# Ledger of designs, part 5: designed miniproteins, single chains, continued (3)

Each design is a single chain, and the fold is of that chain. pLDDT is the mean over its residues in the fold that is shown.

## One batch from the design tools (miniprotein)

Design m8150
Fold by ESMFold2-Fast:
Structure m8150 (fold): chain A 79 residues (1-79)
Amino acid sequence: MSEKQLEAETLLALADMYLGMAKVAESQGKKDEAIEWYKKAIELYEQARKLARESGDTDLVKQAEERIKEAKENLKKLE
């Protein structure tokens, strides 16, 4: 595993944490908080995807892209 792969995996895990927080906030009717957490998750997933591409980890790229799609779809429902 390269240093960039490890960093990408770490950012992906952090983004998953924010995605989870966003879903919890959404379930509690905290719309503005959910929007903020989804936006933070998307930013971290985009950073993870960039590092995954630079490291040649195609599986990690696909995982990040799927999570970005999910987070953006959930964000659109709240807009």
Scores: mean pLDDT 86

Design m8151
Fold by ESMFold2-Fast:
Structure m8151 (fold): chain A 73 residues (1-73)
Amino acid sequence: MLKPTEEEVRHVLAVAAAASFAHHGDEEGLKEFILELAKKGASKESLLGMAEVAESHGLEEAAEAARKAAEEV
């Protein structure tokens, strides 16, 4: 097996962190986390993954913020 790339590791950690915020219903914290990762150059795939997690938990504002950030990448 090939070792995970830094990008793959960052993607998994970003989605896992988003799931933690979403599970606790922390929409403001999730939204802030997504916007900070977008500023730091998060990939479109990571942003869309976080949007899907937010949407699955009913956090529509965080999901929309992630999708808008993904469109700007």
Scores: mean pLDDT 79

Design m8152
Fold by ESMFold2-Fast:
Structure m8152 (fold): chain A 87 residues (1-87)
Amino acid sequence: VVITDEPLTIKLEPGERVELVAERPGVYKITVTKGTVLLYNPALGQGFVLKEGESVLVEFPRPGDRLLLINPGKEPAEVKVEFVEPL
């Protein structure tokens, strides 16, 4: 999924994996609006879990930078992605 300066809602079925690809370098706010989501940065080999109502700021310093969203649970999850500022 390509993320831009427009807000985007992403739905994740149980066990689903979605790759976010930044079209524009920037700081993006990722908010879990439903369920639980694992955020994984494959370039760094690092991941962290966000629960419903939690948000994080993620830097995408270069066009084409990627972040994986994984729903590890048995419930559907939803994530809102918003552009905050350019880098």
Scores: mean pLDDT 80

Design m8153
Fold by ESMFold2-Fast:
Structure m8153 (fold): chain A 61 residues (1-61)
Amino acid sequence: MPELDLTDPEGVRRTLLALAGDNPAARAAAEALQAALEAGDWDATGAALLAVRDALGLPQA
């Protein structure tokens, strides 16, 4: 998994959409993560990160 620069919401979105492929849940979570990062909403960012990890089958720890 490439390291994500959470200070670059557009870069994060592009990377996660490439990894999501045809998974609509992972794509939706990647878009939510971008929006949360742009808004500076760290609670939403954390929730979206967990949703992305879950949708992609990545370990949460």
Scores: mean pLDDT 70

Design m8154
Fold by ESMFold2-Fast:
Structure m8154 (fold): chain A 57 residues (1-57)
Amino acid sequence: MLKAIATKDVNLDNPVTPAFKKGEELEILREYEDGDYVVRVNGKVGLIGGSLLEIVE
C-alpha cells in the first residue's frame, strides 16, 4: 500500500480536500498525470496536490 506524509497543515475542510496535519500519514489511492493524488486521511477521501506530500515507499 502506497503511503505519504503531509508536509504542512491543511485546516480548511471542503468537498474536494480533506483536513490534515503536518506529519500525518495519508493512504494513496490513485495518482494522476498532473501530480495530484486521491488520498484517504482521517476517514475522508479527497484530492491533494503532490507538493503537499512526501511519498514513503
Scores: mean pLDDT 73

Design m8155
Fold by ESMFold2-Fast:
Structure m8155 (fold): chain A 61 residues (1-61)
Amino acid sequence: MSAEERAAALAALQAQAREDERALVRRHLAGMPAEEVQARAAAAKAAAKAQFPDLSLSEIF
């Protein structure tokens, strides 16, 4: 994968993460349990770290 393709993938992941966070907040306010919200957030962080293992979470998000 080229450096440009990797940068585009990271930017797309960051954009999707912002949208997913807003969706999770709305679902939490609608009655989704905090445990489920935490599990989804943890899964998203694990997936992001697996895709970019050389970056810290603060560099990814």
Scores: mean pLDDT 76

Design m8156
Fold by ESMFold2-Fast:
Structure m8156 (fold): chain A 86 residues (1-86)
Amino acid sequence: SELEKKFDEIEKVLEEMIEKATDPELQSRLRELLDQVRFLKEAYERGEISKEEAETLLNSLVDQAIALAREAGYEEIAKKLEEIKK
């Protein structure tokens, strides 16, 4: 589904950010965010939350990822995240 594709794309971008990051604090924050995305995906796949709830929560996590990317100066990654959010 479209939402499942969004989860996969966000996970991939977060993994890219973790690999690119050299600051341990940023790496820790990104790993925590990735864990939250994975938890949300599993909850959605198990039918524990609605599609609307999953989309709302995922968009919030994407906004957090965009903020972290911008703080780190990863503008191209921030643009990728904004594109996925559309």
Scores: mean pLDDT 87

Design m8157
Fold by ESMFold2-Fast:
Structure m8157 (fold): chain A 75 residues (1-75)
Amino acid sequence: GEEAAREAEKAAAAGAAGDAALAQRQSTVMYEKGKDGPEAAAEAKKAADAAAQGNTVQAMNYASRASLLAKEGKG
């Protein structure tokens, strides 16, 4: 829902800024808030995993997708 979408937006912004640690933290929060929406939660987990590997571009892309899916009621 809306809270998961907000956290995914924060993760995407952190990824765009090159802050892998912040992107991982925000993506993990989004995943926890989106448990009842499997598609958005799956993309949020991919964002967290990419951020943990230092791949901020992929983290941003996955977090952006998670945000869109959460807003569409799929997370």
Scores: mean pLDDT 69

Design m8158
Fold by ESMFold2-Fast:
Structure m8158 (fold): chain A 69 residues (1-69)
Amino acid sequence: SLEEALKGLGELAKELEKQGKLEAAELVDRAGVALATGNFATARRYIDRLGEIDPEAAARARELLDAVE
């Protein structure tokens, strides 16, 4: 569901912040905001950018996004 995906993205962002991965956490937060406003293409773009710096976090975020489509 959208609610579960947004919660999952929020939890992922907090995990990344705790690891000191501030740029990755910011990209996850931006993807969550885009998803919450129905901008799936924008959310995917932020996740693609995340994949350039943290492929593992991007894979987790993509799984969450795919669960709402």
Scores: mean pLDDT 85

Design m8159
Fold by ESMFold2-Fast:
Structure m8159 (fold): chain A 60 residues (1-60)
Amino acid sequence: DELVKEAKEAYKKGDLEKAIEYATEALKKDPSNVEAKKLLLTSLFKKGDWEALDALSAAL
């Protein structure tokens, strides 16, 4: 909840590293959180981290 909001704010500001960090923390607390998964995927895609995207898509 709070971590998802922090991840969204970081993403809007262009702070992709913090967006990834907060989204990852949210998923550690609630692995079924679809919004956190979406934020993590979108942030990694925007950063260009294809290896992390491939690993995450296997986990989802």
Scores: mean pLDDT 76

Design m8160
Fold by ESMFold2-Fast:
Structure m8160 (fold): chain A 64 residues (1-64)
Amino acid sequence: SLREEAREVREQLLRLYEETGDPNLRMLADALDTALATMDPESEEFRLLLRGMREALDYYQRQA
């Protein structure tokens, strides 16, 4: 569940990167990809990271 949500957020970050060219969006997507590969998706740390990524995504969407 959280892994699927994280993949969706990653895809949305990459889509915005394609639209804007903002390297921060690529950096966030790469960080989330690393977290998906290395972190336990059931951990509180992963949940907090995903929440922060959603907030970052919302911020960048409002900038567009």
Scores: mean pLDDT 83

Design m8161
Fold by ESMFold2-Fast:
Structure m8161 (fold): chain A 78 residues (1-78)
Amino acid sequence: MEKLTLTLTLQGKTISETVDKEELVATLEEGLREAREAGASEEVLAKLEELLAAVRAGDGEAASAALQELFRLGGREI
């Protein structure tokens, strides 16, 4: 089974986790659906789609970058 390593840096701490690709794709598809229903911004939706595409491609670097950007956007005031 394909696995991906995701790396996230929060407040100077680096976290790395190895996840199952198929399970992560299913989780992200559900998350994207829920975000659309909740009225998330187009910027957040676009970044979730980038993350999903990177995970589907098996690109752990691109997936990690998209995840990092999503955390940055989640801290924004509207």
Scores: mean pLDDT 76

Design m8162
Fold by ESMFold2-Fast:
Structure m8162 (fold): chain A 72 residues (1-72)
Amino acid sequence: SLELDAPDEVLAKVAELLEADPEFVARAEEILAEGQAALAAGDEERARALAEEGAAFGRAAAEEALARVLAA
């Protein structure tokens, strides 16, 4: 899960912004699909790297969305 230090109301708005962003959803689905393919191929190192990339991408997107919510 994406964890942010913010009130529940703000976190709900962050989630809405991320879910409504087709570029975010497409990239998240791409990373997930590549990770699943790596696991199916037995490439655990690549799967691990993709999981770390996905976590970093999700955190960065959530922090940007949080900044936008707080600026509104």
Scores: mean pLDDT 79

Design m8163
Fold by ESMFold2-Fast:
Structure m8163 (fold): chain A 72 residues (1-72)
Amino acid sequence: MIDMADVDDALERMRRSVDSLMSEEQKEIEEEARKLLEEGVPESVVAEKLAEKLGISKESAEKIVNMLKKEL
């Protein structure tokens, strides 16, 4: 709810809420990647899918996949 006292402060607070929602989306994509690794899907395929979904480089996705694989 936006207070009448300070519109600029309220807008800053709303922007932080959007950032929080984006973080949740990333976690869901990581969970999907973890599931694929458990099913025996090749790391290269999982990394490619993760890179496309998160909009990151394949190299960064490979690093995430390696971290998830160590948790299995």
Scores: mean pLDDT 69

Design m8164
Fold by ESMFold2-Fast:
Structure m8164 (fold): chain A 59 residues (1-59)
Amino acid sequence: NAEAGRLLLEGIELAKEGRLEEAQRLFTRAVILDPEQALAAVRLLNEGRFDEAEAVARQ
């Protein structure tokens, strides 16, 4: 889902900046649009695997 991927990429960037509350709002919206893609990306992000999380969001 292109919209979910866009929200995930934006959320990952916010999370890298330490803006966790703003990132969580975007991740919540992404989960509603594409739960499989969003949960995979968030799991990688929580593991500190930022490049892999971004790759999932770009699929």
Scores: mean pLDDT 85

Design m8165
Fold by ESMFold2-Fast:
Structure m8165 (fold): chain A 65 residues (1-65)
Amino acid sequence: SELNAKGKELAAEGRLDEAIELYEKAIEENPDDAEAWRNLGLTLLAAGRHGEAVKYFAKAQELEA
């Protein structure tokens, strides 16, 4: 996914809010994109939003089961 690739670039640059927006768009376009759910969770952890991150990791694991 182009959105996941760009999101990873932005997250690596510390542009966490922009990365979150791209991962959210990736999920909107493909709700079964486990990579987008996991990357959003990781970015939320980096942003200090730990409670939200847990739900996204759970969804990623469900999709990869």
Scores: mean pLDDT 84

Design m8166
Fold by ESMFold2-Fast:
Structure m8166 (fold): chain A 61 residues (1-61)
Amino acid sequence: APSAEEFYSLGLGYMAEGKYDEAVNAYKQALELKPDYAEARNNLALALEKLGREDEAAKVR
């Protein structure tokens, strides 16, 4: 199974491609494996903001 760091890297790749829904999923998987992963949480919030899901972004910050 991929590590939290591998899911985080996958999320970064999706962000670079403008695939924000896929990035959200990848960052959530990283946080399931490593709940204290600040970089994944911050980038999850950014991906949610890109999708206009600001209420969800506020809850993960």
Scores: mean pLDDT 87

Design m8167
Fold by ESMFold2-Fast:
Structure m8167 (fold): chain A 65 residues (1-65)
Amino acid sequence: SAVETRVAVAEIERLLAIAEEHGIPEAAKLAREALRYAQQGDIARASELAREAVEILRKAGIDPF
């Protein structure tokens, strides 16, 4: 749904901002790819990439939630 897509986009944009603020380029790259898929309506692929970005941030000591 359009609402579900907007929520996913907003959450991924927040994840990208966190990755960029903390200077974690690999997490930022994955968040940008996730955002592209979310904007295309591929929520499953976006969620997979966002999860990978979260794991990279957590390994760097950053909890984005």
Scores: mean pLDDT 83

Design m8168
Fold by ESMFold2-Fast:
Structure m8168 (fold): chain A 112 residues (1-112)
Amino acid sequence: SLKPIDKEALEEAIKDLQKAREVARGRNPRAAEHLDRAIELVKKALETNDPELGLEAIREVSEALAEAYKAGDNETAALFQRALAHLGRSLGLTPEEIQKLVAEALKRAEEA
C-alpha cells in the first residue's frame, strides 16, 4: 500500500517527528535515538524519492513507541502514536495497518 513520495506530506511528518524527538530527549533517550534515525530516513526518502526508506522510518517510530510503553510513559506514547499515524498516512498506510504497528509495539514492550 505504498504510494509515491508526497513531498508536502512527508515534510509535515518530519515536523511531527522533530516535535516528538524534542520531548523524547528529556524523557526517554532510547526513544529519542529511534526518532533521530526516523527523521534521517524520511529526509533520505525525500532526497531519493524512495518510499521503502519511509517504511524503515515507520519501523524506527514503532521502536520509539515500544520504548515509551516500556517506560510506562503514556503521554509520550500518545505523542509517538500520533507521529506514527501521520507518517503512516503520508506513505499510504491504512488505519488498520497503523493499528497493527501500534499493537506490535505494545507487544514488544510487554515481551521485554
Scores: mean pLDDT 84

Design m8169
Fold by ESMFold2-Fast:
Structure m8169 (fold): chain A 87 residues (1-87)
Amino acid sequence: MTPEQLEAEIETALAIMAASLGNVKAAEREVDRLVELLEKSTDPEVQALIRRGLRAVAEILRQKAEESDGETAEKYRALADRVEAAL
């Protein structure tokens, strides 16, 4: 994957996270994809780009948790914790 393609993929994930209206499974799939890309990458510059994206994702997930109730809020918090653990 080129750095430009990776940047676009991160931007897409951020847009999906921001637009999510309680679709936790869609958010989880984007997190899984970015975490897998980070784990597979050996290039420090690529890893730095992915980590920056994941940090923004974690922040959005924390905001979604604050805006949500009950089980949905708990799932967003757990997902944010998982993202932060991968950093």
Scores: mean pLDDT 77

Design m8170
Fold by ESMFold2-Fast:
Structure m8170 (fold): chain A 76 residues (1-76)
Amino acid sequence: MERLEELFEEGKRLFEEGRYEEAIEKFEQATVLGIQLGAPREFLAEILENLARAHEALGDHEKAKRLREQAEKLRA
């Protein structure tokens, strides 16, 4: 779990720095690892919401919308 939290925190740091493409890479890695490790659905939803915010910051509104919809389904 330490590596999963590390990737997620690194992604958030990169997002705060305005490094959106690099943040996306870290959030995507966190999503894949989270699924492999069976992370809680709420945590996976949080990763997907942050990934959506990064895509939205780059102007990819359609991708962001789909990711938010996936996050909502995980909470249902």
Scores: mean pLDDT 87

Design m8171
Fold by ESMFold2-Fast:
Structure m8171 (fold): chain A 84 residues (1-84)
Amino acid sequence: MAAARAAEAAARGAGAREAGEAGLAAGREGDRAATPEARAAAGAAGNAAGVAGVRAAETAEEAAYGAGGALAGIGAAVQGGSTG
């Protein structure tokens, strides 16, 4: 119980804070983007990554996998947004 709760809380807390900060950064960069479409895409990508991270962390069986997945998801979203 304690280990699963700690992993879930850590993944949730870290993922939620990182996703929130990434979302804010994406929003600000979106405002500075050359086109309105690039702004909308940056905001949508940040929000989608945050929601995915939270959902993954909610499943106890996926909590241990979600800790790695939340980091990978955020990393993939950042790389996808910059190179996609």
Scores: mean pLDDT 55

Design m8172
Fold by ESMFold2-Fast:
Structure m8172 (fold): chain A 57 residues (1-57)
Amino acid sequence: GIEEAIKLATEAGKLALEGKGEEALKVARQAYDEATRAGVPALGRAALHEAKKLIEE
């Protein structure tokens, strides 16, 4: 659901800041899947985009 998608997005951000880029992307993709099931795929796309941005910066 939406709450789980937000929780996964937050975890992906933490992993990215810790330098765990591959794990951050995996969790961000899980956030995308949960957001899509909840009917808000834009939330999942935002989470994946932010994780990639944090990894590359």
Scores: mean pLDDT 78

Design m8173
Fold by ESMFold2-Fast:
Structure m8173 (fold): chain A 72 residues (1-72)
Amino acid sequence: SKQLEADVLRAIAEMIRAITKILEKKGVISPEQAEEIRKLVDEAIRYADQGDLETAEKLIKEAIKKLNEAIS
């Protein structure tokens, strides 16, 4: 169902937020990099809540890409 898909996307977004917070606290990524990732996560949750699952997934993928680039 679309509800289950939205819940899964929200859960993934919150996991990215939690990982980003840990990496920022440990000095692995900069505060600026953490803020950029958090903005993408917040947007993804907003679109998931609105039922725009395609846009939410795109934003989650961008957040993961930014996180991977930051830790590389």
Scores: mean pLDDT 89

Design m8174
Fold by ESMFold2-Fast:
Structure m8174 (fold): chain A 73 residues (1-73)
Amino acid sequence: SMEDREKAERALEEGKEYLAKGEYDKALGYFIAAALEYQRLGDEEGLRRALEELGKVYEAQGKHALAAAYREL
């Protein structure tokens, strides 16, 4: 539903805020929640955005190989 999609969008935005603050564990939690919700909805574009943001968190943590793997999904 539109409401479920808006919930996923809010989780994505919360994750971005925590990533900007360097709170990586919280950012991961929000991006994972967004990814799972987009996957449940069949929203391929939303899922891609959430996975891209997960890659950015891993990159910020210095986990370059893991970050690259998420970019190829």
Scores: mean pLDDT 84

Design m8175
Fold by ESMFold2-Fast:
Structure m8175 (fold): chain A 62 residues (1-62)
Amino acid sequence: EWVEKAEEALRRGDLEGALEYAIKALEEDPTNARARAILARVHRQTGDKRALEALVRSAEAL
């Protein structure tokens, strides 16, 4: 599952991998709270706009 890969990447310090896997998890399920939490954490640590954009898109699906 994409969210588990994102959590593993985040634990290893692979912020780019965590971002990509979490975005894929939200593309499959926009309500995935774990994926949204990972993206929020990546955004807080890096300021990456892709994380913020993915969070906004998932909120629009709610």
Scores: mean pLDDT 79

Design m8176
Fold by ESMFold2-Fast:
Structure m8176 (fold): chain A 114 residues (1-114)
Amino acid sequence: KLEQGRIYYLAGVAYYGKGEYDKAIEYFQKAIELFSELDPELAARAYYLIGLAYLNKGDYDKAIEWFEKALELATSLEFKARIYENLSIAYNKKGDTEKAKEWQKKAEELRKKL
């Protein structure tokens, strides 16, 4: 049920808040298994938080991968802007300054429409 997915999502958020990123990722992945067909927007938020967990672990390639997955399901302009901002941060931390600037500009353009 959707409720069970939300419980896993909240457990992931709690572990993320404690800096337990591996456990956070595990619970967000469990949430995605239940959201994917029922609530793509919640699945997008779980993908985004997995991306943030990898970013905090210093795994920038995985962070980018999960942010791109979140972007495919994201519908709100505010949420898309947040994903673009974090894609910019991840690329900048990888030393890809060109792609970092590209994503930053996309975020700024979306925020102008909010």
Scores: mean pLDDT 85

Design m8177
Fold by ESMFold2-Fast:
Formats: sequence, C-alpha cells, structure tokens
Structure m8177 (fold): chain A 56 residues (1-56)
Amino acid sequence: GPEAEALVEEAIRAAEAGDGERAERLGTKSASLGASQEQLDRVSAVMREARAAGLL
C-alpha cells in the first residue's frame, strides 16, 4: 500500500545518503507493511551499490 511504498523510497534515500542503519530499519518496516519482493529487491540493490561506492 502507499505506506509501504513511501518507506521503500525513504529507505532508498537513506542508503544513498550513507545511512545504512536507517535504510535497513525502513526496509524491514516496509516489508512488515506488505512491500512487494520487487520493492525490497530495489532497496537491496541500492544498498549494494552504496556499499560498492564506499557510502556504507
């Protein structure tokens, strides 16, 4: 739903800002609110890219 989608977008922004702890918390919360596997995979991909870039 809209709440899960909003948390996914916030998790992505947190990962891009180098806040891995916040990104992980928001990702977990979005999953509990029914975020799709595709949405969760997007969060994981951005976190992986941020780690590769040295931001996490």
Scores: mean pLDDT 83

Design m8178
Fold by ESMFold2-Fast:
Structure m8178 (fold): chain A 68 residues (1-68)
Amino acid sequence: MDERFREAMREFQKLHDEAEKKGTDFQTVLDEFKKKDPERTEEMLRALSERGREASREEHERLLRELE
């Protein structure tokens, strides 16, 4: 469970990095990722959404720090 959330966070951050590198909108990169792998994208967003609701913003911040 925590590992799945951690993996989802890494993928989410990678999409943000791709958007910055391409000089495009995050939503555009997310849509491209969704078209390439819709199941993976759905699982990532679901994991982030479910854990984000359960975890406080402070816990979310701590997890991001531990990912480094």
Scores: mean pLDDT 69

Design m8179
Fold by ESMFold2-Fast:
Structure m8179 (fold): chain A 120 residues (1-120)
Amino acid sequence: MAERVEEAARRAADEIMKLPGVLYVKVYATEDRLIVEVIAKANSDEEANKLAEQIEGVVREALGDLVAGITRRDIEKIKDGYYKITIEAELREPLPELSGTRLVAEKYTDEGKKIVEELK
């Protein structure tokens, strides 16, 4: 069961990286949730909101019946022209083998890597 969630989450990360302005994607799982963190470049709060909707759609499509629904969508402006988008999805079935926090996928552009390093 965990393997299906992890494979779907990796596919979601690949598709999210194809979206315009996405520089960094981190996907991690807990027992009952999948958490997707994205660093993206956007020209406005409206553009960032549209990107968040697209990310949510990718997560829903990749995970399908494995997810009960999206429980959180958060958009934070981290600096001028750069946004952190967090999408949390509730798993339909708890995965005890994912107890704690498990990194499933992490993907970045050269620009995204520099931004993440600046935030550390």
Scores: mean pLDDT 81

Design m8180
Fold by ESMFold2-Fast:
Structure m8180 (fold): chain A 57 residues (1-57)
Amino acid sequence: SLEEAEKRLEELTKDLSPKAQEYARLMFEIMKRQGRIPTKEELERIVKTAENLEKIL
């Protein structure tokens, strides 16, 4: 469900920087507004990108 996906994203990003967390939330919100629930694979991709941004920023 959407709520489960949102909670999972929050759990996966909770230890990341505020900027990385903001990126992950923005990506999730865009997908939600497009009328689709992110898959587990899509959530993992968002988290990996956020982790990489944390290392660069």
Scores: mean pLDDT 77

Design m8181
Fold by ESMFold2-Fast:
Structure m8181 (fold): chain A 77 residues (1-77)
Amino acid sequence: SRRDTLENLLRQIGYITNNPELTKEIKEVIEESLAKNWSLEELRKRIEELLKKHNVPEEKRKLILEILKRVEAVLKA
């Protein structure tokens, strides 16, 4: 299901970040984007700001943004 796919993608982000607080904040931003019907550009911007705030290394940021593209595809379907 769409929910199960999203949960699995969020789990992958959790493994990459190894930061439960950041992973929770990312989940909350995704849920808020759905509730408020934000553009994908606004969603990306908010996630990138969170990653910067938590000093996530560039290599991990790239991996997370790649997973975010899959999240965006699920949300569009």
Scores: mean pLDDT 79

Design m8182
Fold by ESMFold2-Fast:
Structure m8182 (fold): chain A 55 residues (1-55)
Amino acid sequence: RVDELIEALSSPDVEVRVAAAVELGRIGDPRAGAALARALSDPSPEVRRAALEAL
């Protein structure tokens, strides 16, 4: 489940990446930390914001 959300952070759809970052933040699983840190460099400011709030 968490692994599926981490993969969703690489989706071509911005809305999917935002949703994945939000869900990973809610779950708080440490396995997502590195993937969320990479999402801080996402081209979409909405994805970057969601990743920052999730960390």
Scores: mean pLDDT 81

Design m8183
Fold by ESMFold2-Fast:
Structure m8183 (fold): chain A 99 residues (1-99)
Amino acid sequence: SMSADQLKLRAQGLLARIEFMEEVLEGIKEASDDPRIHELVEKAKELLKKAKELVEQALAALDAGDVKTAEELLKQAEELIEQAEKTLGEAVKLYMEEQ
């Protein structure tokens, strides 16, 4: 198992990754009028929102001394971020095809 300090660093890294992806998604949404791109952006935003909630729950678990629950929640958050990355990739591909 990772230490509590290592899991805190991982949580901070995931939050930074979420913030960066949210910024990219907002930029794509502003740059495109394609409803298919807007649907993919909203899907990716929903996945990132759920991932952020899991990271916040993991940080709360770490504060309570529950390292195992925190590790499991961060793994779930990473899976949602990976799904959001795939969805973002689809939105970027459609956006580039419109240019």
Scores: mean pLDDT 89

Design m8184
Fold by ESMFold2-Fast:
Structure m8184 (fold): chain A 89 residues (1-89)
Amino acid sequence: GLELVLRAIALALRAIGLILEAELLKKEGADEELAEKAIELAREALELALEALRAPEEEQEELLERAEEKLEEAEEYLKKARESLEKKK
């Protein structure tokens, strides 16, 4: 119900935030491939969260779980992008 809708919105906002952070890190000189991979995965998470908003209730939980999994992957690549910037001096 409403709880799944709010969860989808929260995941979508997290994905947008991650995309913006990855773009900023890329501009600051982080590894472009790592930052772009984070953006790609976060965009996939965003698409899954938005799909959950329009999906039948029985499918929403699975879509949200997949969105969270993609977002976790994106966060890992974002961390690697941050580390690449730190090592660049």
Scores: mean pLDDT 86

Design m8185
Fold by ESMFold2-Fast:
Structure m8185 (fold): chain A 62 residues (1-62)
Amino acid sequence: MVSEEALRAAGRELGLPEEDVERILAALRELGPDASAEEIAKATGVEREAVAALLARARELD
């Protein structure tokens, strides 16, 4: 499970808008820690590739 601090740090490094990072965090709280990048993208309207990159980078930082 990726920490919220790691997700916010990854978002800053990747240049994602803070609003998009907070939507992804809200979706993870609602859908659970095993939610796929596709499910999160569908729930938030953020591009799937951006969600996948954020999750991958956050796992490296965590």
Scores: mean pLDDT 81

Design m8186
Fold by ESMFold2-Fast:
Structure m8186 (fold): chain A 75 residues (1-75)
Amino acid sequence: LERALQLIDEAKRAYEEGKYEEAVSLFEQALRELDRIGAPPELKAVVYNLLADAYEKLGDTEKAQEYRERAEKLR
């Protein structure tokens, strides 16, 4: 869990600095770690929404929509 939270914090910092491709990579790494440890769906939903925000900044509206839908399904 600590590693996944560290990756999420690093990804958020990258996003705040305008490093959107780096943020996407770090959020994807966080998702892999969350899946490996069987983390709660609420945590994965947060990361999916943050990935959608990062993809919107990169102009990838299709991937942004896909991740928003993935977050919604985790309710």
Scores: mean pLDDT 82

Design m8187
Fold by ESMFold2-Fast:
Structure m8187 (fold): chain A 63 residues (1-63)
Amino acid sequence: GAMAVEEMRRLAEEMVEAARRGDLERVRQAEKEMIRLILEDNTPEMVAIANETGRELRALGVS
């Protein structure tokens, strides 16, 4: 639902910012929460947010 999408966007921003700082522990924690949300509410918008976040992380050298 809308709350899950908002949480996904917040987690995406947190992961990208953590990656820029080299805080891989925060990246992994946020990734775990993002995966949990997708498993609970798998919508095209949530999948798109996860895919876009993955692309940004790879661009920053985080895989």
Scores: mean pLDDT 83

